# Designed miniproteins, single chains, continued (5), part 49

Each design is a single chain, and the fold is of that chain. pLDDT is the mean over its residues in the fold that is shown.

## One batch from the design tools (miniprotein)

Design m17798
Fold by ESMFold2-Fast:
Structure m17798 (fold): chain A 73 residues (1-73)
Amino acid sequence: SMAKELEELRELGAKAKGVLEAKKIIETEKVPDEELLKKLKEKHEEIEKEKEKITEEEAKKYIEEAKKLALEE
């Protein structure tokens, strides 16, 4: 079932993209926590709405970048 595997990959890719974008917002935005939380929620909603548009290649790229991020601790 390649279709199910692709859907699962897209879901993981969307989650990975969410992690990468959240890190960028946290590191670059010099705003109060309330504003920061609002920006994080808006970006999360944007990614969820665009989940179906994530290609297999894009999903794999996001997952790989998120893995690199985890190793940067």
Scores: mean pLDDT 77

Design m17799
Fold by ESMFold2-Fast:
Structure m17799 (fold): chain A 55 residues (1-55)
Amino acid sequence: MEEEERRVEEALRLVEELRDDTSKESVMEAAEAAMELLPAAVDKAIEEGKKRKEE
C-alpha cells in the first residue's frame, strides 16, 4: 500500500545518506528503517552487515 511504498522510499534515502556519511548513527538509522520494511530483507541486511564487519 502507499504507506509501505513511502517506507521503501525513505529507506532508500537513508541508504544513500549512509554512503555519503558512513557515521555510526547513519548506519543504525538505515538498519532500523530496513527492519520495519520486510522480515526477509531484515535478515539479509543484518547478515550482510555482520559478514562485512567481521571481515
Scores: mean pLDDT 63

Design m17800
Fold by ESMFold2-Fast:
Structure m17800 (fold): chain A 73 residues (1-73)
Amino acid sequence: SKADEIKALDSDSRRELTRKGFQLLSDAEQYLKEGKFDEADKKVQEVLDIYSAYPSMQALIKRLYAAWRKKYA
């Protein structure tokens, strides 16, 4: 499965996923600051898809995004 593939990644590949995930999260927060909630939702979904094999990371991302949504509402 894709989850098993991600879990088997070497440290360099995991570092690249982390960089890409943080960039997309930064984009999502920027869209929220601009009132572009639909675009922000799409970016956070892309991050969740990247971390599909990491439930603890997904839970943290969801909690962070929920807090941002309240802050910028």
Scores: mean pLDDT 77

Design m17801
Fold by ESMFold2-Fast:
Structure m17801 (fold): chain A 55 residues (1-55)
Amino acid sequence: MSIEELIEELKEAARAGDLDRVSQLATELAKIGTPEQVKEAVDAIAKAVRERNAA
């Protein structure tokens, strides 16, 4: 699985509210991702959570 695929799955899981899946994918990203990629994923998750809470 690529880092880009992990980030996309994390965004999807976050929008769905699947916290267990988010935790699993975040753990995998932390093992193989760079600090920059981890920051990008965190920012994307935060955006998805804000969008979910806005409506």
Scores: mean pLDDT 76

Design m17802
Fold by ESMFold2-Fast:
Structure m17802 (fold): chain A 108 residues (1-108)
Amino acid sequence: GEGAERAGRYGRLGAEKGGAEGGEIAAGGAGRGAMEGSAKAGDASSSAAAGAAGAGGEMEARLEGERNGVEGAVKAAEEGARTAALSGAGEAGEEGGARGAEEGARAA
């Protein structure tokens, strides 16, 4: 009846609110993960280039290491952002949906 329709409507509103909060958390987490991933990949590649540069190929080894470091940092940032977005959005969406369903049931 009408109680079931109201419960469904409140459930949807709760899920929308949870999804919006989850999206904000996921976006923040994705940005943070991307920055950390980029920094780690950059540091690792720069260290490898500096280590390789001990003899007559020093400048070329450094330049190749830096180029590979930039590519590695970009890939790590993209992976970090994707992972953080999936984790944050999934958790917040589930919690929002559950709370919306509970509020709908209480109002019905």
Scores: mean pLDDT 47

Design m17804
Fold by ESMFold2-Fast:
Structure m17804 (fold): chain A 55 residues (1-55)
Amino acid sequence: DFEDLAMRLRELAVRRGLTDEQLAKEVGVSPETIRALMNREIEPSPELREKLESL
């Protein structure tokens, strides 16, 4: 799931032309968290995963 979420997040950023800051704002996390998720350095919490699924 976190692999699919990381990929979807990266895809969303590219398609919408969003910066890390804008993506972070839309999902309610820090820009560092977005970058770490996109690089698979961390796994999303259940709450964050649910937010990403809603996008």
Scores: mean pLDDT 73

Design m17805
Fold by ESMFold2-Fast:
Structure m17805 (fold): chain A 61 residues (1-61)
Amino acid sequence: MPLPSREELRQLVENLRRAVENGDEVALREVEDQLAAVLRTLVERRDWEGLDYLVDLLNEA
């Protein structure tokens, strides 16, 4: 399974932001599940660069 790209991480965080802005609880739960799966993959693959990038995106959002 390939590591998520920085563009894919940006899209995921953007989807999270939109779900929060719209108050869409269903979309928010789906994005939370996707985010948890991505975080698990980054940690298991020891992609610390990707993890740091994702954390930075979440802090800016």
Scores: mean pLDDT 79

Design m17806
Fold by ESMFold2-Fast:
Structure m17806 (fold): chain A 80 residues (1-80)
Amino acid sequence: KAEEIAKRLEEAGKEQAKKLKEAGLDEAAEKVEKESKETAEYLLEKVKSGEMSVEEAERIAEEAIELMEGNTKKLIEAAK
């Protein structure tokens, strides 16, 4: 289940990166993909080590996805 949370966060990051890249924001796309992967790896490690519950990791992942979606929208709007 922790692996599924990590995968969901990484896939969300790739989706946002695709939208940014289509808008010509290649550097922002690379950053969001890298940051989502790093956060996914962090959450997976913390759950596996017992430092974080699966429920906590899921909440953090949901918040991270919402933040990425909001930031992507703002960056694309600002680039117009």
Scores: mean pLDDT 83

Design m17807
Fold by ESMFold2-Fast:
Structure m17807 (fold): chain A 75 residues (1-75)
Amino acid sequence: SSDEEAERLYEEGLEKIKEGKYEEAIKLAQEALRLATSNRLKAGAYFVLAKAYGKMGKYEEAKKYLELAIELGRQ
């Protein structure tokens, strides 16, 4: 399913962050977000985006995605 693919891309994005490959993590998280149908998976993708942008010093983008992740994760 698209959600199974989104979960795989989300997990790969987290691995890329551990490797310091932040731009690759962003691309994977954006793809996961496009495929995700559940709020849980969308929240996960937004957390990956927030962490990657934060690591790159792009704090406005990081804040935006973190706020989206928190709001969706509450539901």
Scores: mean pLDDT 87

Design m17808
Fold by ESMFold2-Fast:
Structure m17808 (fold): chain A 57 residues (1-57)
Amino acid sequence: SELIEKIEELIPQSLDPEVVRELLEKARNAKTEREQAVLETAAALLIIGDQLDKELA
């Protein structure tokens, strides 16, 4: 998935890079496209949340 590759580029900007990596690994091993999309979205939201926390803190 193109989205997984883009999220990987943003992992160093996350406050919890290991959690993001775990979600992406689960996404890669997902048996359905819907499961993969949910896990990819969760990983992306964590990175966005981390960026917002840094800017608003």
Scores: mean pLDDT 76

Design m17809
Fold by ESMFold2-Fast:
Order: C-alpha cells, then sequence, then structure tokens
Structure m17809 (fold): chain A 68 residues (1-68)
C-alpha cells in the first residue's frame, strides 16, 4: 500500500491511496476510502489505514507529497 498526499493548504490535504482501504480516524470512526479522501492535516497525521488485515500509520505509507 502506497499513498500520495496533496497539500491544499496548511489545514487541508487529499490522501490518495494506491488501493481501496479503510481509514480509521483519531476519534475511532471508520471510513471506506476508494481512491482518495479529503482530510484535515491533523486527521492525516493521526489516522491509521487498514488493508488486507494490516494497519499502517499514514506517515509510514506516504511516498510522495504534492503541493496543489
Amino acid sequence: LKATLYVLSEEEVVLELSKDATLILPNGEKIEVKGSIKLSVLEAIESIVEVDGKKYKVNDIVEKIVYV
């Protein structure tokens, strides 16, 4: 699993995943991500991505950062 982070501003990002996965937000809410999702910067830093029974910190899977 790989991610690209699109920085829209200091407060908002778009997280793009290489495959469909479940995003677990800091508050414990689970969101199914199909392609990409818009998040706050804090949500992107503190969220966990779960795919194929494995959990990844977003920061550990981000391979590219793009400024929009």
Scores: mean pLDDT 83

Design m17810
Fold by ESMFold2-Fast:
Structure m17810 (fold): chain A 65 residues (1-65)
Amino acid sequence: SEAEEYLEKGKELYEQGKLEEAGEYFEKAIRLDPNYAEAWRNLGKVLEEMGRFEGAANAYKLAEE
C-alpha cells in the first residue's frame, strides 16, 4: 500500500540520519492509515531523537491504541 511505501521511505531516511524528512514520511503514512501502529512507533522514535519529547510520547501512546 501507499502507507507501507511511505513507512519504508521514512525508515530509510531515518537510517541516513535525515530525521525531519523521516518524520514527514511517517506522518504521510499515518494520514493514509491512522491505525498504523508501526508508523506511530517510528514517528515517536524520530521525534525523540530530535528532542521533541512531548510529541514522541504522544506518538508512542497512539501506537498502543
Scores: mean pLDDT 87

Design m17811
Fold by ESMFold2-Fast:
Structure m17811 (fold): chain A 58 residues (1-58)
Amino acid sequence: SKELVEKAKAAIEAGNLDEARKLTAQLIKMGDTGSAAELIGKLIAKGVSLSEIQKTIK
């Protein structure tokens, strides 16, 4: 969903990494893996570990 992608990007820019991680997990569960991969890269750049993202998806 474009709205979820935009909301996740806004959350990352605001430093709300917890919300951004949850929105990224929703995109993955919906099958939007391309957008989710971009957001995962941004979250890792901000200091979120890949394991934390994986725990949110499960």
Scores: mean pLDDT 78

Design m17812
Fold by ESMFold2-Fast:
Structure m17812 (fold): chain A 83 residues (1-83)
Amino acid sequence: APVATVTVRLRLRPGKGEEAAALAREAAASADRVEVRVEGTLLTVTITAATEERALAAAGAVLNALIAAGLVEDILDVEVRVE
């Protein structure tokens, strides 16, 4: 069956990498697979789900949670891929 992958790339406030990674994993818990990578102030969240709607909903939950918590400086990229 086709799967959808959404990759969210963010610049975080300094010193917030671990907090942001934990919150992103929690917010994306409805997805089939979540990979979170922190590189300094850069956060990459890769979300895989059985449908594009489910992957986008999880990505939206991640963005909303991180922005509401005041952890985000910039939204760098949101990439959607369906295979």
Scores: mean pLDDT 86

Design m17813
Fold by ESMFold2-Fast:
Formats: structure tokens, C-alpha cells, sequence
Structure m17813 (fold): chain A 87 residues (1-87)
């Protein structure tokens, strides 16, 4: 089973701690996966770790811009703005 898919399953089940672990494993195998970085940030945000969430969203943004993934660029920028309001 794909670690990224396990991360999404854990996230959708509200198990954000397990989601973090699976997304970290997904990133270890594919560090250029902007979606994995974005979802790692979302899981950290839901755990109340807004500083780490912003860091991971910024990484997702950098990778998405490099890869021309404008959907992920928009999502990362929006999530950064929301997380910064929590600081």
C-alpha cells in the first residue's frame, strides 16, 4: 500500500498524527511530491502546529511553482494565509 494513500486515509479518519507519519514516509520516497508536502502541512495545522504547517505549505508552494502545478500553488498560498491568522 502506498504511504501517501495511507496518509490520506488516516487524514480522512481524523488520525492526524498517523497522517503526518505516512506523509513524511511518502516525502522520503518522493521529496518533489508537492501534494504530499501540502497534506503534511494540513495535518500539522489540524494538530495545532501552525508554524510547522506554514513551513510545509511553503515547501509545497516552491515545488508546485517549479513543476507548473498552479492548483497546488493556489492551495498552498491560501493555506499559508489561513495558518498565519492563527499565529
Amino acid sequence: MDDYKKGLDAYNNGDYESAVEYFEKAIEKDPENAQAWLNLGKAKYLLGDYESAIEYYRKALELAEKNGDFGTVGDARGNIAVAEQRL
Scores: mean pLDDT 88

Design m17814
Fold by ESMFold2-Fast:
Structure m17814 (fold): chain A 61 residues (1-61)
Amino acid sequence: HMEELKKRVLEAAKTLYEIDGWDAEEVYRAARTSLVAAGYDKETADKLAEEILKELGLEVP
């Protein structure tokens, strides 16, 4: 379940960065918000959002 959600958030983050021109900080905030909305606590959402940014090759803010 966590792997599938992370994959969906990663795909959305990739689109925001590569297609919509969002910067790393904006993408990080969007990913965190999506993960919290999905039911993760803030600490877990922060860690998963950092992993997503690293997978995209972006610097964590």
Scores: mean pLDDT 79

Design m17815
Fold by ESMFold2-Fast:
Structure m17815 (fold): chain A 67 residues (1-67)
Amino acid sequence: DERRRRIERMLREVREKVSKKLKELGYPGFGALEPERVERLTEEGIRRLEEALERNIKVEEERQKKE
């Protein structure tokens, strides 16, 4: 359960950072992460999640430019 607590703390920090970033960029929000995914992630997975979110933001931005 120690790993879960660390992951939860890190995800809370990531969620806050991502939420602030999305608001600054004018996006409607990214939604909540599924608890099952959270529990299965490692510390490296959290960093990859941040990178994936940034990539998704770029894709959405490009989609908005097209539409």
Scores: mean pLDDT 60

Design m17817
Fold by ESMFold2-Fast:
Structure m17817 (fold): chain A 117 residues (1-117)
Amino acid sequence: MEERRQRLAAEAGRKADEIASKLATVADQYRKEPTEELKKEYLKLVAEIAGYNIAATVGSEEVRKATDELIKIAEEKNLYEKAYQALVEAQRLVLDGKPESEILEFLKKAIEEIKKE
């Protein structure tokens, strides 16, 4: 394994941990006071965690940019649930050992689908 990839993976992992702490707080707040705003924040945080986990495993700047773009357009369109579903499927591709090119192609296709909504 390359030292640079290990460092990038560790950094992405730390970011996922920071977001996971926020997710726990939002989940507790949503349990006490279920609002649409808290539901959107929850879905945004789970999408961000999924994106960082994909980037950490693949070690690709292009994949990270694609996950960031997917989350950004989902925020603009209020389609966080669709973005989260796409990121869960992308994590599946990572776990199945699919190449970076296939993961990136899938993410770009998901971005285009959300943009058309």
Scores: mean pLDDT 76

Design m17818
Fold by ESMFold2-Fast:
Structure m17818 (fold): chain A 58 residues (1-58)
Amino acid sequence: SVEELKKEVEELAKEILEIDPSKEKIAKNALRAAESGDEVVLRAAVHELKELIKELKE
């Protein structure tokens, strides 16, 4: 659901900020996308944030 995707974006944004606080702008942009309520936008944001987290953990 859209609500589950919003929560996932919020959790991923928080994880990114815990790993690298300098990514605040990226996290804020992702949270803004979550406010749109568009499932396609939310799924894209989830994918991009997961890929960024993988890169940050390498």
Scores: mean pLDDT 80

Design m17819
Fold by ESMFold2-Fast:
Structure m17819 (fold): chain A 62 residues (1-62)
Amino acid sequence: KKLEEARKKIEEYAKELVERDLANHPLTPEQYRVAAERYRMAGLDVAADIYREKAKELEKQQ
């Protein structure tokens, strides 16, 4: 599907942004949630979703 290709590229792009952010300052689950909300408000839904999922994953694994 054409949308699948676009989705994969956006996901790779978002992962790169998240990895840069985490390399400079690793976040707590609460801070990930705050970052997710800010990205979503800015219209960066893919980045927001990644931060939100990261928060949930850390909460479950701790």
Scores: mean pLDDT 70

Design m17820
Fold by ESMFold2-Fast:
Structure m17820 (fold): chain A 65 residues (1-65)
Amino acid sequence: MARLELVNDSPEPVTVRVYRDGKLVAEATLRPGERFVLEDLEPGKYTVEVTRADGSTETFEVELP
């Protein structure tokens, strides 16, 4: 099983949503310096969506072994 770890390195809170095959698998709001850990994940492609306090959204893909 794979592990995904996300850290908010920004000075502002962010909301993180993790998707697999279009399904929401996890959601968390991270304060500055907070860490979000997902363990025992199935290998494959995950889509991570990060929404910042100003409403801006960034999306990136992570491929787990």
Scores: mean pLDDT 78

Design m17821
Fold by ESMFold2-Fast:
Structure m17821 (fold): chain A 56 residues (1-56)
Amino acid sequence: SAEEAARAAREAVAASGGDEELAERAGKGMQTIAESGMPAQAAAGIAAHGSGGRPV
């Protein structure tokens, strides 16, 4: 679950045009949140919003 949330977050960042650095950052944050019991869907949404800017 935590790994799936991290992967979904990385894919969301990549889909938004983010680079690997942003994807890794989002993935690590989402893994922490998912381990706290947050579902992958919510984790992916938060990652997209937090990193949803543009590719730097």
Scores: mean pLDDT 66

Design m17823
Fold by ESMFold2-Fast:
Structure m17823 (fold): chain A 77 residues (1-77)
Amino acid sequence: MKLEEEAERAEKAGDYVTATRLYEKAALEARKAGDYEKAAELILKGAEAYSKTLDPETAEKVLKEGKALAEAIKAKA
C-alpha cells in the first residue's frame, strides 16, 4: 500500500519515471502476496505513467502491452 501511495504522489508531482518504478515494485509485492487482481491494476497504472514520458506512437504500444500483461496476470486470479 505505501508503494502505491508513493507512486501516486510522484505521478501528481509530474515525476512519471519514479511513479512507474514504484508501481512496478507495488505490482511485484502484490504478485508475491497472491493478489493478482491488484497486481494487474498496478501494472496498468505503471504503463499509463510511463506512457506520459514517451512519444504518442511508443506510448500507444506501451499501453497496449501493459493491458495485455495485466489481463494475463488477472487470468491467474
Scores: mean pLDDT 81

Design m17824
Fold by ESMFold2-Fast:
Structure m17824 (fold): chain A 82 residues (1-82)
Amino acid sequence: SRLIARAVGLTLRGIAADLEGNYEEAAKDYEEAARLLETALGRDDPLVARAYELTSEAYEKAGNLEESARYRRLAEERRRRS
């Protein structure tokens, strides 16, 4: 779907930003990708949990520990719902 294609593009842009040390930009790209994947695949898809994990890791690297903790909890919540 177009949503999945957009999420893939955002994930690749986030990876590029992370490699350049632009962690806040990477976190925003991963967060948007996670929301698009959640809309396309449903909350419980493993790809949604993984995208929220990437968002959490990027916020941790950016020094935003509050947002990092929030997205880590979202990833764990998605894994618990069948």
Scores: mean pLDDT 87

Design m17826
Fold by ESMFold2-Fast:
Structure m17826 (fold): chain A 71 residues (1-71)
Amino acid sequence: LSEEVKREIDAAAIGMKTALEVLKDHELSGLEAARVIGLGMAVGIENADKDEETIREAAKKAVEEYLESLK
């Protein structure tokens, strides 16, 4: 794998972990949980050129905004 793809995979993992942390406070179906995890991973990849804290903040914001939109 290229260094670029490795950074994207690492960023996706950070996004996934961030989404899972937010999901602990929410009662969601398996499908909705999967969507939130996927969103966290996608936002992570989008921010793969940034530091870990920035990736976490971006993923958390996107996931929280998505969950608020479901109300």
Scores: mean pLDDT 82

Design m17827
Fold by ESMFold2-Fast:
Structure m17827 (fold): chain A 70 residues (1-70)
Amino acid sequence: AQQATISFAGSGQTVTLTGRAGGETKTVTVDTPTDGAPTTAVLTFDSPEELEVEISGAPVGVVDVTFRRL
């Protein structure tokens, strides 16, 4: 298994993350707090294949991105 953890800083924006690994596709939508506090999205995949993450929507900033093998 593997995991992507992505932190965003925004001001009330909606961000959509689409992750792909092998035959797996996962999509998650997150709202950023209006006060600019970071919010974190986590995508977990069973596939050991190369993990690709696409970010769409209106993100203000990406603070951190971490990829882990589980």
Scores: mean pLDDT 75

Design m17829
Fold by ESMFold2-Fast:
Structure m17829 (fold): chain A 80 residues (1-80)
Amino acid sequence: GELEEALRLAEAALAGRASLEEAVRAARLAARAYLEVSEDVTRAIGEVLRVIGAELDGDLRAAAELARELAERARALRAE
């Protein structure tokens, strides 16, 4: 699924096996999933803005770490 893809890409990027474009794509997928399941819309929008910031900065590591964090949080919320 979407979260599994985001986690796979994030782990690949953190291991040096993915591009900046792939890390950003993973972060966008994870941020969208988090926004869909989060009850705290203001916090979720803040996370989306952090993903945009990492993309604009070209920060692969930040994008990959955000992708992993947000995908894990979205998965946890969906399990409730």
Scores: mean pLDDT 82

Design m17830
Fold by ESMFold2-Fast:
Structure m17830 (fold): chain A 70 residues (1-70)
Amino acid sequence: SLLEKGKKLLLEGKYEEAVEVFESLEDNPTAEIYYLLSLAYEKLKKYEEALKYLRKALELDPNLKLPKEF
């Protein structure tokens, strides 16, 4: 799936490509997708974007748990 592709790119350090994949999923966003966008932007040191997406993730699911891979 595109979500799994994005997660793999994030683990491989391909942060810009991971952002592109996760942003392509924003038409049907989940808290996990917004959280993964937040992580990718944090790795790119784009902290304003990271905080924006973290806020969106927590608005959808305040109890969101970090996946063990990250």
Scores: mean pLDDT 81

Design m17831
Fold by ESMFold2-Fast:
Structure m17831 (fold): chain A 67 residues (1-67)
Amino acid sequence: AEELLEEAREYVKKAEEYLKNGDKQTAIDYANKALELAIEASRLDPGLRDEATEIAVKAANIIKEAE
């Protein structure tokens, strides 16, 4: 579960970088991957729910900003 959360954080960072560079589609793709990993991490380890929720919110905001 920790590895999924760490990977989700990396995907959020990549999504932010691609969004800043104007590559909206790639930003959405990375944000969706981060969202999926955060949801899976919270399902496998409920103790990570708060951190996973923060990552999911950031990913969702990137998707909304990119669209």
Scores: mean pLDDT 81

Design m17832
Fold by ESMFold2-Fast:
Structure m17832 (fold): chain A 73 residues (1-73)
Amino acid sequence: MMRLQAAPDREEAERWADRLVEEGYISEEDREAAVEALLLGASEEAVRIAATEEKADLGTVARVLAQRRAQPG
């Protein structure tokens, strides 16, 4: 079939971000950034790692993905 690993629909991205907030992996303030990162193609795992390891904040992840989106052609 098609893209199983493609970026989720907005509804799925919001569900994933909601779960991450409710389970304590990210703060409520990071919820919107998580949704944006997921919609830009970040995996749920990548968003979780960015939030928990403090390696990069979710705003940075969304920023990097937005840069890629702006430069596809």
Scores: mean pLDDT 63

Design m17833
Fold by ESMFold2-Fast:
Structure m17833 (fold): chain A 55 residues (1-55)
Amino acid sequence: SKEEKIKKIIEELDKKQKEIVEEYKNDPSISPEEMLKKIDEEFEEALEKIEKIRE
């Protein structure tokens, strides 16, 4: 169903955000701005996927 596909996108987004934050904590060469940009990109991709499913 569309609802199941959306739930999977949200679960993948949550997992990806946690991975990005964890990478930032473990790598002092990564700036806070780079971390936040990666999170923003994943959020935008999730929104686009959800909109396509709702079409």
Scores: mean pLDDT 84

Design m17834
Fold by ESMFold2-Fast:
Structure m17834 (fold): chain A 61 residues (1-61)
Amino acid sequence: SFYTQISGIGEEKAQRLIDAGYRTIEETANASVAELSKIPGIGKEKAKGIIGYAKIKLKEE
């Protein structure tokens, strides 16, 4: 999963993101900080970083 490439995101947090419906870079890039920060273990600052990473990856592909 691309999530495990993000510092501080292990398999458990990656699985929670996938279970919440954020399975692809595209789905994640289109999420809001508020939506991602509702996921257990993902705070506002981490959600912002995850979305930023996904948006960069989406633009580079």
Scores: mean pLDDT 77

Design m17835
Fold by ESMFold2-Fast:
Structure m17835 (fold): chain A 78 residues (1-78)
Amino acid sequence: EEKKREELRKKRIEGWFASLDLDGDGTITKEELKAWFEKLAPVSDETIDQALAFYDKDGDGTITKEELEAVFEEFEKS
């Protein structure tokens, strides 16, 4: 069970992403992502902002599902 933590986290993220991304475009805003992080665990705004800025490769102020998963994985490693 714990061994599959990453897959479980991805499935949970997919559920949230589907709820936020009604059009199925595969992107969400940074603000919405921060709200989800706040629901998961108490993390400082500075830490979240730095991670999101780092993973926002498109520079459009939106995050893809893959980037969202990468951000969560980074937090897990920390």
Scores: mean pLDDT 64

